# Designs tried in a protein design run: designed miniproteins, single chains, continued (2). Part 25

Each design is a single chain, and the fold is of that chain. pLDDT is the mean over its residues in the fold that is shown.

## One batch from the design tools (miniprotein)

Design m4845
Fold by ESMFold2-Fast:
Structure m4845 (fold): chain A 91 residues (1-91)
Amino acid sequence: SEEEILKKYTEMMNAILKGDMEKFKEIVRDLLLNEYGLSEEDAEEIIKQVEKEVKKAMENSKNLTDYFNNVLKVLSFLEELIRKKVAEKKA
């Protein structure tokens, strides 16, 4: 549901802000498998790409505001990866 997806996004944001990459990946995996119904292989592919972008945000952010903006861009990237993967399975 949309409500459950929004809840997961809040949990993901909290995990990133705490620097808990493992918790972030757990939440993303749960979202991909249980809300979007993706396979474990497809979920792992998305998680690897998103983890890479989170690490870049952590490394390249100049201040807290920049970090928050980069995290929002990572979440937008996650949404795009999900959209494309779901579309591929329906095509």
Scores: mean pLDDT 83

Design m4846
Fold by ESMFold2-Fast:
Structure m4846 (fold): chain A 61 residues (1-61)
Amino acid sequence: DFLSKLLELGIPEELAKRIVEAAEKKDIKRLNEIARELRKQGIPMGVVAEAVYLALKMIEE
C-alpha cells in the first residue's frame, strides 16, 4: 500500500521501490539521497516532501 501511495503521488516506480526499501531499513540517509534524485529529475518539491513524510511515518510505526 505504501508503494501504491508513492505511485499515486507521481513518483516513478523504480524510485518508489527505493523509498520503500529505505523506509523498511530505517535508512534516513538513503531516503535523503533518493529525495535529492527525485528533485534532480524534476519531481515537484511538494511531492518529494510528501513522499519523505510518508516514509518517515512508516519508519516511526
Scores: mean pLDDT 83

Design m4847
Fold by ESMFold2-Fast:
Structure m4847 (fold): chain A 73 residues (1-73)
Amino acid sequence: MVYRLTVRAGGDAERAAALLEAVGMRAEVRGDTVIGTIDASEEEAAAKLLAFVEAARAEGVRTLSVRLERVEP
Protein backbone atom coordinates (compact mmCIF):
# COMPACT_ATOMS: atom_id res chain seq x y z
CA MET A 1 0.00 0.00 0.00
CA VAL A 2 1.50 3.34 -1.02
CA TYR A 3 1.69 6.26 1.42
CA ARG A 4 2.76 9.80 0.63
CA LEU A 5 4.30 12.16 3.16
CA THR A 6 4.12 15.84 2.14
CA VAL A 7 6.52 18.14 4.00
CA ARG A 8 6.61 21.92 3.70
CA ALA A 9 10.15 22.92 4.64
CA GLY A 10 10.92 26.43 5.90
CA GLY A 11 13.94 26.76 3.61
CA ASP A 12 15.59 23.37 4.40
CA ALA A 13 13.98 21.21 1.69
CA GLU A 14 17.21 19.35 0.77
CA ARG A 15 17.92 18.48 4.42
CA ALA A 16 14.31 17.36 4.92
CA ALA A 17 14.64 15.11 1.83
CA ALA A 18 17.87 13.58 3.20
CA LEU A 19 16.14 12.81 6.52
CA LEU A 20 13.18 11.19 4.72
CA GLU A 21 15.59 8.94 2.81
CA ALA A 22 17.43 8.16 6.06
CA VAL A 23 14.17 6.82 7.59
CA GLY A 24 13.59 4.64 4.50
CA MET A 25 11.31 6.75 2.28
CA ARG A 26 11.87 7.81 -1.32
CA ALA A 27 12.14 11.61 -1.35
CA GLU A 28 11.53 14.16 -4.13
CA VAL A 29 12.15 17.90 -3.70
CA ARG A 30 9.67 20.30 -5.32
CA GLY A 31 10.72 23.83 -4.42
CA ASP A 32 10.07 24.24 -0.68
CA THR A 33 7.96 21.04 -0.60
CA VAL A 34 9.35 17.52 -0.13
CA ILE A 35 7.35 14.44 -1.11
CA GLY A 36 8.24 11.19 0.64
CA THR A 37 6.83 7.92 -0.70
CA ILE A 38 6.83 4.45 0.84
CA ASP A 39 5.17 1.15 -0.09
CA ALA A 40 4.42 -0.18 3.38
CA SER A 41 1.71 -0.98 5.91
CA GLU A 42 -0.13 1.87 7.67
CA GLU A 43 1.78 1.04 10.87
CA GLU A 44 5.16 1.21 9.07
CA ALA A 45 4.21 4.47 7.32
CA ALA A 46 3.15 6.03 10.65
CA ALA A 47 6.40 4.85 12.28
CA LYS A 48 8.43 6.46 9.45
CA LEU A 49 6.49 9.72 9.88
CA LEU A 50 7.29 9.76 13.63
CA ALA A 51 10.96 8.91 12.99
CA PHE A 52 11.21 11.74 10.44
CA VAL A 53 9.57 14.31 12.76
CA GLU A 54 11.90 13.35 15.63
CA ALA A 55 14.99 13.47 13.36
CA ALA A 56 13.98 16.88 11.94
CA ARG A 57 13.51 18.27 15.45
CA ALA A 58 16.85 16.83 16.65
CA GLU A 59 18.75 18.30 13.65
CA GLY A 60 16.98 21.68 13.72
CA VAL A 61 15.35 21.20 10.31
CA ARG A 62 12.37 23.55 10.10
CA THR A 63 9.11 21.97 8.92
CA LEU A 64 6.02 24.16 8.45
CA SER A 65 3.61 21.27 7.85
CA VAL A 66 3.72 17.47 7.57
CA ARG A 67 0.91 15.38 6.06
CA LEU A 68 0.71 11.61 5.66
CA GLU A 69 -1.88 10.19 3.27
CA ARG A 70 -2.71 6.90 1.58
CA VAL A 71 -2.26 7.15 -2.22
CA GLU A 72 -3.84 3.84 -3.31
CA PRO A 73 -7.16 3.43 -1.40
Scores: mean pLDDT 81

Design m4848
Fold by ESMFold2-Fast:
Structure m4848 (fold): chain A 64 residues (1-64)
Amino acid sequence: SPVEEAKKLFDEMVKLTKEIRELSEQLQAARKAGKDTSELENKIKELVKKLQEIAKRYREVLEA
């Protein structure tokens, strides 16, 4: 059902948001310590892109 599909997509968005937040905290700590942040920045960018794609699908399911 569209409701069950929307719930699944929402749960995936919540999980991605939590992972992005945890990595962002690690990024801030790494910057403060003067460490190379390139890997963390790239990983965050990829997860943000994935979150945007899932958010688009979530909106499409709600508008169906």
Scores: mean pLDDT 87

Design m4849
Fold by ESMFold2-Fast:
Structure m4849 (fold): chain A 94 residues (1-94)
Amino acid sequence: SALEAAREATEELERAAEAGDMEGVLRALGRLQRAVDEASKRLGWEARRRALEAVLSYADELNEALERGDREGLMRAMARMARAVVEALEAAAA
């Protein structure tokens, strides 16, 4: 399912972030974006809104890491954002 693909992409992103693998993080983020798009088409506007709210809840953390040049903090923030997005979609699907 699209939700299963999103969960798998998030797990891949978390592993890449812990390994300090920026290329792996970006690749997993790309997979997550495709899975979220597919899930949102099936679950509708409410799911897309919840996913967007999850992304926005991490905007300050992502921006702070970027301003500091904190590569590890950026990857960690991306991993947390990905997890929040997947949890929001799973909640909308329940």
Scores: mean pLDDT 85

Design m4850
Fold by ESMFold2-Fast:
Structure m4850 (fold): chain A 73 residues (1-73)
Amino acid sequence: SMKEAVKLMQEGAKHLREGLAALRAGNRDQAIAHANEAIKYYKKAIEVSTDPLLIKAAENGIALAEQLIKIAE
């Protein structure tokens, strides 16, 4: 449902923000953990949505989380 997809997107965005905050604090392991959680939520949002704009937003979220992991490594 659209409500489920939106909740999954919100959880992904929350983890992405928390990952960035962890990276800024020097907590690289926590940054990687949050980025991986963001990717999981964004992938679930893609699985339960047929909305092209939401799917594109989730794909962009995954790309940002992958970049966060690369920087934190």
Scores: mean pLDDT 91

Design m4851
Fold by ESMFold2-Fast:
Structure m4851 (fold): chain A 75 residues (1-75)
Amino acid sequence: MSPREKALQLAAQVQQQIGSIVPVDAKLEDLTDEQLQQILDLTTQAAREARELGAEEMAALLEQDAEQIRQLLAK
């Protein structure tokens, strides 16, 4: 299995895990700090794994998502 295929599988797993924490229609601003922290932890871990797999573009997108969640937690 190629690194890109592993990265796509990782992205699908992360999306499934996030969907178990928050409703599909929920805005990030409407989530509790606990839910935001759980999503941040998952997204941060996924970004590290994507980098390990050599999926740099996917890692960069996940890092951007993590930064947005950090900004929401700081408010």
Scores: mean pLDDT 75

Design m4852
Fold by ESMFold2-Fast:
Structure m4852 (fold): chain A 77 residues (1-77)
Amino acid sequence: EKEKLLEKAKEALGEGLRLAAKAGMSDDTLDDIRAAYLSEGIEAAVEKLLEAADEADPETGEKLRELAEEARRAYEE
């Protein structure tokens, strides 16, 4: 179901945002990800989350990339 896949994508994106916040990402970065989702959708939000992953420590960045990929795959399916 499209609705189920969208929920899965939102869940992965939400978990990524929580992890980024816990890792000390700025409110500006978190707001950029949310704004991208609201204005341009999941794909844009995933792109912003991947940018945040590049700025995180290696361990957090790896997990953020995994969540971003999960959200993208769920949305594309």
Scores: mean pLDDT 77

Design m4853
Fold by ESMFold2-Fast:
Order: sequence, then structure tokens, then C-alpha cells
Structure m4853 (fold): chain A 70 residues (1-70)
Amino acid sequence: SVYERYEQLLPYLSREEARELVLIEAEATMYRMLVHVSEDEAERARARAREEEALRELEEMVRRKEEELA
């Protein structure tokens, strides 16, 4: 998962890179939690879409860092 790959990269990140990835991960986690507490299907769908967008951004940054370390 992108979360597992993110965790594995933490020791290799600069302070600035770590801060950026932590904030994106936190955003994705927040929207994931909102999916669980949302009352109706439309609210869950909106939260899910935002979670997916944050995860896509996290995936892109993780992939770029993995490529740098290869």
C-alpha cells in the first residue's frame, strides 16, 4: 500500500520532504475517517473522492522519491 511505502521512505527523506508527505498522509487519513462517520451516501462519495485525490498525490510523491533512491 502507499502508506506502507511512505513509512519505509521516512528515514530517507529531508525535513522538507518529510513535512510535505506527512501533511498529505494526514489529509488522506482525515478523509478516510470522514467516509466512516458520514451519514449518507452522497457525503461518503464526496469524502471518498477527496481521499482518492490525496492518495494519488501521496502516490506520486512516494514514487518520485523511490525513483531518486533507485
Scores: mean pLDDT 81

Design m4854
Fold by ESMFold2-Fast:
Structure m4854 (fold): chain A 105 residues (1-105)
Amino acid sequence: VEEVIARLKEFYEKLKKEGKKFKITYDPSVSEEVRKLAEELEKEAEDGDYVIGLTTDPVDGVPHAIALLEKIDGEYVVKEVFDVDGRPLVSHFTADGTPVPANQV
């Protein structure tokens, strides 16, 4: 949880520092704390070339993955994706930021 929040802030600061326009997307079942943070950060965001996608635990509503997507040739491409302990996931996101489950092996 805390690591996903830290990663969200890291992506936000990186994009803001680079002068990039971005949007934050998240499942409506996210915890209130994460939702409020995303809404606060999104107040300084606007639709553009980047999307920060956030996935939630379907039982607990706690974020368990975060992704950075970039719009390339009209399509959103996953650039980075991490789970709650900072491990890269094999999952991807649709152009709208909807999470696709990681292959379990």
Scores: mean pLDDT 61

Design m4855
Fold by ESMFold2-Fast:
Structure m4855 (fold): chain A 88 residues (1-88)
Amino acid sequence: GSAGDTMETAAGVLHAVLSGAAEVTVEGRTITVTVTGSDAVAAGIAAGLKGAEDAGGARVTVDGKTITVELVGPEEAAREAAELLAKA
């Protein structure tokens, strides 16, 4: 994926966090998303993040409602995505 795909995924996660449906924790390039909303919200977030993995921009692991994302793209893109998620 492009930087745009990463930003779109981050925006989706931010919307979930702002809506109270998810909590985001950032540690370096590793982003952990804990979904507190419905299973449908968790599935939607996981699908978007898996799309980023398929595009080569991230490594995504899903464990129930806990989604772990490791950013694999350029450091600048990873830092930008992590900052957007942390600001939620």
Scores: mean pLDDT 66

Design m4856
Fold by ESMFold2-Fast:
Structure m4856 (fold): chain A 79 residues (1-79)
Amino acid sequence: SKVEKLKEEFEKKIEELLKLADDPTTSKEELIKALQELLGFLQEVMKELFRLKDFESAEELAKRAEETLEKVKARIEEL
């Protein structure tokens, strides 16, 4: 379904962002840009999930995003 494809793309973006955070050659600016792109995509996915009243998936994605944000924030503070 369209929702499943959006969830798969979201997880792929999270995995790529986390790889950037784990890469010692990644700049602070590059990491911040990648994070902003993930948050923008999340907003689009959340709008679709709320339109479909799929609140369970919305809550799962929100939690995953919050966990990812905490890890990326910690990395940015080290840079």
Scores: mean pLDDT 84

Design m4857
Fold by ESMFold2-Fast:
Structure m4857 (fold): chain A 81 residues (1-81)
Amino acid sequence: TNKIVGEAMEEGLAAANELEKMGFKEVAAEIGKLLQEAAGKDAKAVAEALRRSAELARAAGPATAPVAERLEAAAKAVEAA
């Protein structure tokens, strides 16, 4: 398993848990599903899932923007690996 991909997946799941704690349960569940579907796939699929997760977090409003930025950073790390 690529360490960078594994760390990015952990960051994505942590971001989903943070969104759930903030009250964004539907967005958190959708992100969790995207990450679960990408799990065990190639780096491209993982990066795409993280980018889509960031879009969903950003669309939820300004309160979730820091979480979206973390998901975008995780996607960039996978894309650079």
Scores: mean pLDDT 84

Design m4858
Fold by ESMFold2-Fast:
Structure m4858 (fold): chain A 86 residues (1-86)
Amino acid sequence: MEEEDKKIIEETAKLIKEKDPSLNEEEIKKQLEAELEQAKKLGEELYELAREVLKLLTEALKKDEEAVREEAVARLKALEAEYEAK
């Protein structure tokens, strides 16, 4: 569905932008939208495959981001504990 595709694209673009802040989120969205539109023109099966790949990529990006966030928080807590020990 078109609205579902838009949500997946927006979420994926945001996650990619968070991993690389130098990238333009709007340009990423346009690229992903163009790829899905081309897949749709080539056939229903390719369109569905492209959507499934995009969903899997989004889930993988979320897991990586969560791991990076947990690592950052753990490092911050270790620094605070060292400061309190002095």
Scores: mean pLDDT 69

Design m4859
Fold by ESMFold2-Fast:
Structure m4859 (fold): chain A 70 residues (1-70)
Amino acid sequence: METYNLIRVEHRGRESYLAGSSNSPLRRFASVEELAAALPPATLNVYGFTLSEAERALLEAHGFTVVEVP
C-alpha cells in the first residue's frame, strides 16, 4: 500500500492540503474531499494538524488508512 505524507498549509486565510510520497510528486488540494477523489486508496500520515471526525470518516470511506503522527 502506498503511503502519502499529508500536511495542511494556510495561505492568505485559506487552508489547503499537500500530499506526496517518495514515489509520487507533491500535489496541492483545496479540500480533503478533493484529495480523496483524486488519489487512489492509500495510507495517509497526517503531520502537524488534526483531522476533524468528518474529514477522517470521509477519507476512510474512500479506502484511506489515517495515521496521526505526533
Scores: mean pLDDT 79

Design m4860
Fold by ESMFold2-Fast:
Structure m4860 (fold): chain A 92 residues (1-92)
Amino acid sequence: SMEEEEKIKRLTELALKAAAKLIEEITGQKLPDLTSGSEGVELPTVSAEQQAQLNARITEIQKILDAGVEAIRAGKWEEAEKYEEELEELAK
């Protein structure tokens, strides 16, 4: 139904917004300069801890999105709304 498609689309959009917000936060730390390649010089840069946090948060967003889509498909509207709320908080 259109209602199911709209709910899935909204969850996907919220997940993308949450991921974009994380990327924007990391980009604010001169990530474009880091991607150009640097030889063995320790410059002020994104730490391994920050990179691990980004990876963990992206994985968490994907897990919530997958669970939310599954809940919609199973007709568990209340549980789907909970996952939508979680993604909305992450996108703020």
Scores: mean pLDDT 68

Design m4861
Fold by ESMFold2-Fast:
Structure m4861 (fold): chain A 71 residues (1-71)
Amino acid sequence: LTPEQEREVNEALVLIHAAVAQIAESKRVGPERAKEIRDKAYEAGLKALDESGGNTQKAVEAVDKAIEEAL
């Protein structure tokens, strides 16, 4: 990763972590399911970030969509 890409990935990770924390707080899913959602959201976010050239808004949208599909 370039330093610029690494910074963008770190931003995406913070957003993904916040989304996963919200799921855990709501207790809508068990811990194993929460981990599955986290993994899918993380992968979707990174893919969106790569495809959009580092657009964090697109990464957030992808994370949200992955979480919504899993629920």
Scores: mean pLDDT 71

Design m4862
Fold by ESMFold2-Fast:
Structure m4862 (fold): chain A 85 residues (1-85)
Amino acid sequence: SAADALLPTIEKAIELHRRQYPQFKAVFTKEALRTIGEAYKDLDENTSPFELYWKLGSVIGEAMRLAKGDVVTAEEVKEALKYKV
C-alpha cells in the first residue's frame, strides 16, 4: 500500500531524530509507524523529500514527547497528528 511504501522513510526519519536527540530512547510500535504512514500516504506529488522528512520529523518529535514510557504507540501518534499541518 502507499502507507507501507512510506515505512522505510519513516524509519529513517526516526533514526535522524534519535541521532539529534539521543536521550529519547522510546521505540515506535509497528502500529505507530503504520498510523504515520496512513496520515501522509496522500501527500502531493510536488512534495520534496526534504519537506517529507520535515513533516515526518515534526510528528515523530511530538509523539516521542508525548510518550510516557519506553514505547511510542499509535495513540501518541494520533495525538501528535491533531497538530498536523
Scores: mean pLDDT 79

Design m4863
Fold by ESMFold2-Fast:
Formats: structure tokens, sequence, C-alpha cells
Structure m4863 (fold): chain A 87 residues (1-87)
């Protein structure tokens, strides 16, 4: 399965299917931007996904959501470091 499909399945147990689909789609768009070396667009999509995850976790706290947030924060940090090195 793709990373976006695995993420959607994990999230569908703790958030609505609509929210899980939106987050998975943002992550998939971020991956597509990353492979095209559009790090700024990838970063924007990941930050939007992170905001949705943090909002969902605040309304209904879940270890699943918290672990995904940490993974996404690490990805964002990596992209920010890549952008900083090239600017």
Amino acid sequence: MSAAEELKEALSKVVSEEVANEIAELVEKAIEAYINKDYKTALQHLKKALELLKEANKKNPSEVIENIIKSLENAIKYLEEQIAKEE
C-alpha cells in the first residue's frame, strides 16, 4: 500500500473518513511535490495536514494521531532544513 493509503486506514479509526481522506490527500500531494523538488509546496501541504491533525487530536486525543503528528513534524523539519540550505 502507499504511505497515503496506510495513513488513511490508521486515521479512519480515530477521525471521520472525510478528515482522514483530506489529510491523506495532502500528504500524497506533499510527496508528489517533494519528488519534483518543489520543497516549498511540499512543506505547505504537510503544514496543512499537521494543523488538521493537531485540531483532531485536541477535540479527541489519540495516541495514533499523536504518533502521526510527530512523524509529520519530523518531515516538516527535514524539508525546512533543505530549503534553508538552498536559499
Scores: mean pLDDT 81

Design m4864
Fold by ESMFold2-Fast:
Structure m4864 (fold): chain A 86 residues (1-86)
Amino acid sequence: MEEERLRLIGFTLRAVGNLIEGDYDGALADVDAVEEWAKERGNEKATEIAREFRDRLRQAIADGASIEELSKLIVEGMNAVDEALK
C-alpha cells in the first residue's frame, strides 16, 4: 500500500508539473500511465476510475479548461484511484 501510494503521488506531481509548464501531452501520458499501472495490478475499479478520469482530463483540455481546473481534476482523479486501491 505505501509503495502504491508513493507511486500515485509521483504520477500526480509529474502530471501537475507538466500542466504548469503547458505540456498537456505529458500530463495526459502521466495519467495514461496510471490507468496502465492500475490494470497491471488487476484492480478493475481503480482501472475504470483511472480511465474515466483520463477521458475527463482529455475532454477538459480540448474544451480549453484553465490550468487551475485541470490541476484540480488531476488531484481529484488521483485521490479517487487511491481510494479504490484501499
Scores: mean pLDDT 80

Design m4865
Fold by ESMFold2-Fast:
Structure m4865 (fold): chain A 56 residues (1-56)
Amino acid sequence: SALEEALERAEREGARAVALGDREAAKQHMLTAADYARQLGDEEGAARARAGAEAL
């Protein structure tokens, strides 16, 4: 689905931003991934993405 594709894209962009040292971009992508995961009913995935953003 488009939502699952958007989640995967946000996760990839978040990981890329972390690798580049762009903490602000990484936080934004992780929070976006958390929102998409919630919409898909993946509460565990959403919690992990939020925790990742908070750890930065």
Scores: mean pLDDT 88

Design m4866
Fold by ESMFold2-Fast:
Structure m4866 (fold): chain A 109 residues (1-109)
Amino acid sequence: ELDELLYDAGVVAGGIYKFNPNITEGQARVIARDLALLVLTAHYGSPAKAVIAMLDPEYDKIIDEGFEKGKTATKEEFDAAVERLLDFLRSKGYEELAETLRKILDEYL
């Protein structure tokens, strides 16, 4: 479900903050929105629709709830959230967005 994937985007970003002492919480929260934008782009099939969807306060709340969970996530919970996001992007035919997610992880971990 879309809400669970937006939550997972938050969990992954919060986990990056937990495991990387060199980034600020503000930077990690921007990463959460970048990951959510990948999810919304794959879901709607349109970057423009995804950007508009990012203005939804309900989605913002779900991403933030996931982020708070991610700050205390185990490695196993973090890896599971990453795999759910990758599987979703690939299931929608967006291998390029899955590669973008991998690059974000490589940059910060």
Scores: mean pLDDT 89

Design m4867
Fold by ESMFold2-Fast:
Structure m4867 (fold): chain A 85 residues (1-85)
Amino acid sequence: MRGTISLSADTPQKAADAALKAAELGERELPVTQVIVYDTYVEVEFEDKGSPEELREKLEKIVAEVEAAMGVTRSEPVQVEELEE
């Protein structure tokens, strides 16, 4: 499974800080596969071997914590997709 968190910040500095925070929180529980920061936009990708529901739950918790801590907002709903062989 691959999961993606998309965040938007008021400034590029907040975006960079939010990306690092999301990756740090995720890395405790999930492999981080990619971090993208472009201007005020942040995308963090995670990979998990569990169910789509379990991955979504974990990502929703990470998003909520980053939003609360950093004052950023999600730009898109959490996305979860199956990785093909």
Scores: mean pLDDT 78

Design m4868
Fold by ESMFold2-Fast:
Structure m4868 (fold): chain A 92 residues (1-92)
Amino acid sequence: MEAEELALRAAYVLALGMLLKAKLAGEDVEELAAKAKAELLANPDAELAERLVAILERALEEAKAREEPTEEEVAALEAEYKRLAAEVEALL
């Protein structure tokens, strides 16, 4: 499987997991996403930054759609991220 495809999937899973975890803690997910977007846009690789921002915005919409996320959903996303990250590392 393509390392780039797995890396983008890992970025999405990481972003969604972080946003759902913040939502469970009663934090403002839109504020957290806005801060993350600003950091991504500071990256000198504008093309990569744009792709990562699109992934973050997609994760934010999914997090907003989930009215009552569970700790089990967050744990599952964290486990999937670890699996994907290890698979990407093995391909590099």
Scores: mean pLDDT 80

Design m4869
Fold by ESMFold2-Fast:
Structure m4869 (fold): chain A 72 residues (1-72)
Amino acid sequence: PLTEEEFALQLELVKFMAELVGLPVPENPTLAQMAQLREEAMERIQSLPEEEAQKISDEVAAFLREMAKRLS
């Protein structure tokens, strides 16, 4: 099970990715809904032209680096 802090970070990541690809996110999603949204966002990113996918990958990597600092 995730801690509340880990859950909050996963939620922020999912919201960030969903916003980048135009997916709607519930205000208080369940873990299952977050997993579905993450999968859908990844599929959309993979279907984008390489330049757009690279931009999103760079944005996600920057977000993850910031989150990693908070968990370290």
Scores: mean pLDDT 77

Design m4870
Fold by ESMFold2-Fast:
Structure m4870 (fold): chain A 90 residues (1-90)
Amino acid sequence: SDALPKLKEIAENSKDPAERALAYLGLSVHYALQGNYDKAFEYLDQARKYLSTLKEIPRELRVLAYNYGILLKNMGFDELAERFFELSKL
């Protein structure tokens, strides 16, 4: 879809670490929905790396992480959901 190539471009090439983290969260969810859990956790770890470079994590990014966590939990991806909830609490 049009969204996936754009998420990959932002994740790999954006100069804004918050934008990169946001894109990696979206990629993590995308690959979880495809059943590719290794990629889902890999992209979540990339999001965490970029979040760790921020002095303050934008509230909208924490809210998005929480909302993705709820989506993943409702779909039965409990372990990945807990990792997203951890990011929402940073």
Scores: mean pLDDT 85

Design m4871
Fold by ESMFold2-Fast:
Structure m4871 (fold): chain A 71 residues (1-71)
Amino acid sequence: SAEEKAQKILDEGDRQATRLVLQGRYDEAAEVFLKAAEEAAKILRDSGKTDQAEKVLEHGRRAAERLRALA
């Protein structure tokens, strides 16, 4: 399903961003989180799941902003 595809993208982005956070690379981690959220949101939106897409994107933006504040 679109939700399963979106979740796999978010899970991979989270793993990559976590590795960057452990290295103190917060700006790069923020970029990875945001790109994953944007890609997942696009898949959800293309499948008519607009509300879920907006929530995913908003969550990703907030997470990225918090990470950038640590850089």
Scores: mean pLDDT 86

Design m4872
Fold by ESMFold2-Fast:
Structure m4872 (fold): chain A 80 residues (1-80)
Amino acid sequence: SLEEEGEKEREKAENEAYEKAKKYGVQPSMSGGEIGDAARGKVRKEKEEKIKKALENGKLEEYKKEAEEALAELKKKLEE
């Protein structure tokens, strides 16, 4: 039925949003500070050699913003 198809599509969208948020190490329950810590951890893991330059050039803030946007998308999908 259309209702079953709609539920499946919603579940798929939620899972896709969750995987996107997971890429940035964020969860629906995270605060802004926790998101910053998760983003820093991911940048460190991926670019340990360049972490100081990432911080200096605001790249960590860009990554944090992407993480916050991913969390907002996940929260919106879970609220729908």
Scores: mean pLDDT 70

Design m4873
Fold by ESMFold2-Fast:
Structure m4873 (fold): chain A 70 residues (1-70)
Amino acid sequence: SIEDFVEEYLKKVGKEKLSKEQATELIMEYTGLSREAAQAVVDIVSEGKEELSKEQLIRAIKLAKLLSKL
């Protein structure tokens, strides 16, 4: 699941939150979206914060996955 993927990624990198750049890389890895599209998703979900929580990362991947089907 998306939840399991995010949790395992955070565990692998030893962090509770990801920077916007790291979140962009995660979204690209999971969905295959371009960097530009992944950055747009991160910017929407981050709500002006520099780091994304686990819950924000899950929402970002769900949104990106919808975009990848369009």
Scores: mean pLDDT 83

Design m4874
Fold by ESMFold2-Fast:
Structure m4874 (fold): chain A 68 residues (1-68)
Amino acid sequence: SAFEKELMKLFNQLQEELDKAKTSEEKIEIIERTKKKLLELFDRHNAPESSRDNVLRYLEGLKADALK
């Protein structure tokens, strides 16, 4: 689906940017930027709340790890 293709693209971009990031601050900015794009994607495709919650929970975990 278009939704799954866009979701995969955003996760691939997130991974590439996180691999290049050198500081916690850079990682947090990347994660927060990706979160905004994901929220826009979910809105455009009327995604189920469960799918949204799972992805956002994953990103919060990444943000917590970046602060360690």
Scores: mean pLDDT 84

Design m4875
Fold by ESMFold2-Fast:
Structure m4875 (fold): chain A 87 residues (1-87)
Amino acid sequence: ISPETRTALLDVLVELANEINKALDVKDPNSEVAKALDELYQAVMKALAAGEDPIPVFEEKSKEIVEKFPELKPILERALERMRAVL
């Protein structure tokens, strides 16, 4: 993956985190939402470091998050579309 693509993917993940924090007023970094978001971030970064497609792992982690927090579905769907657009 090019450095430009990696930067664009990181921007998508940062915007996703900001949208979720704003929507849920997340102030505790140890909240279940914060932990789930960190797991999503780590999984995507691991795939990128391995030279693998991060989309499947993002989809799997997003499904788990949506099952616990259905209100996040539109935010996660937008982030997924943005990731697909930059890859």
Scores: mean pLDDT 77

Design m4876
Fold by ESMFold2-Fast:
Structure m4876 (fold): chain A 97 residues (1-97)
Amino acid sequence: SESEKYLEKMKEIQEEVEKKIKDFKKEYPSLSNEEQLEKAKELLKEIDEYEEEVNKIYEELKKISKDKEIHREMVLIEASITMYRMYVFVKIKELQK
């Protein structure tokens, strides 16, 4: 169904964001402060683009599905991405002091 296809796309975006955060955390301790800041800024920009894409998918999905379980999964995916964005944003602010 269209609803399942949209939810699958959202899950793929979530997995991509999680992978990028994991890779960032692994690489972060070996980087200089300048490299950490630049990579964090790049990652924040990428996550902002993913959030915009997820938001567009969610708006389309809301028009075609009222399934409470699907809605709950969408909200949890959006919340997950927002939490990762906050993590990166905090890192940038700490590095700019």
Scores: mean pLDDT 87

Design m4877
Fold by ESMFold2-Fast:
Structure m4877 (fold): chain A 67 residues (1-67)
Amino acid sequence: MITKVVRVKAPNEKVLEEAIKLVEEKGGYAEKLSDTEAEATLIGESEEEVEKVIKEIESLGAEVEEL
């Protein structure tokens, strides 16, 4: 299993909540830091799976910064 810690920055609280839900549905976890920011731990079977989750988060309108 691959784990990656990222920071998620969203344009609003609704997008952040959708991003956190997506992370949790993919087996990861997230800590909400503010209405527009969270620190998320992404978990996948491969690097490709983790990168797919990052792209899905970005498709919601959020920015993902790898830590």
Scores: mean pLDDT 83

Design m4878
Fold by ESMFold2-Fast:
Structure m4878 (fold): chain A 76 residues (1-76)
Amino acid sequence: MFIGIGGSSAAIGSDIVGVDATTVSLEQIKKAKESGVPVVGVTTEDKAEEVRPYVDKVIIDENPTVSDLIRAALDL
């Protein structure tokens, strides 16, 4: 399984894309979703509703980490 972390470019050649939605723009998240690759977003509670329509799974975490993204992607 290839897990891409970041924005839209991370979807290329990846089985799943993980995004930190506190740092990655909604446009980049949307482009990653449009690639057809499943997208997992990690964000704070305040931003979770804004991100939810553009990802397959939302994880709420006040301190998003790469480990959270990997865990969420593997659980998908």
Scores: mean pLDDT 69

Design m4879
Fold by ESMFold2-Fast:
Structure m4879 (fold): chain A 117 residues (1-117)
Amino acid sequence: SASLAAFFMKIAKVLLEMQDKVLAGEDVDEVFEEAKKEILELLRAFAEEQNLPEEVTEKLLKRVEEYFEEFKKKVKEVLASDLSLEEKERELLLLIGWFLQEIADAVNEALAEAAAL
């Protein structure tokens, strides 16, 4: 749907802005905490618009928070590596793609669970 596409475009924008900040040398933990808060707010707004049950919404949010912890760990590993700046940028884009796919799968599962009620 147009609404779902707009939602994922907003998430992608947050993640790309996060990449720019960490590559510019900003503190990874602070940048991730800001991005996490913004994405969780976007997820709550989407869940409210879709009339998802509270228990489905809380399960979705918890799952995305767990993916953020793994994402942050992987980003720190890339930044600490001996890769060139260009190679680090490429690896971070791949991690953003992975994270977007994890959110898409989690959202689709939440929508399917709500539809089965």
Scores: mean pLDDT 88

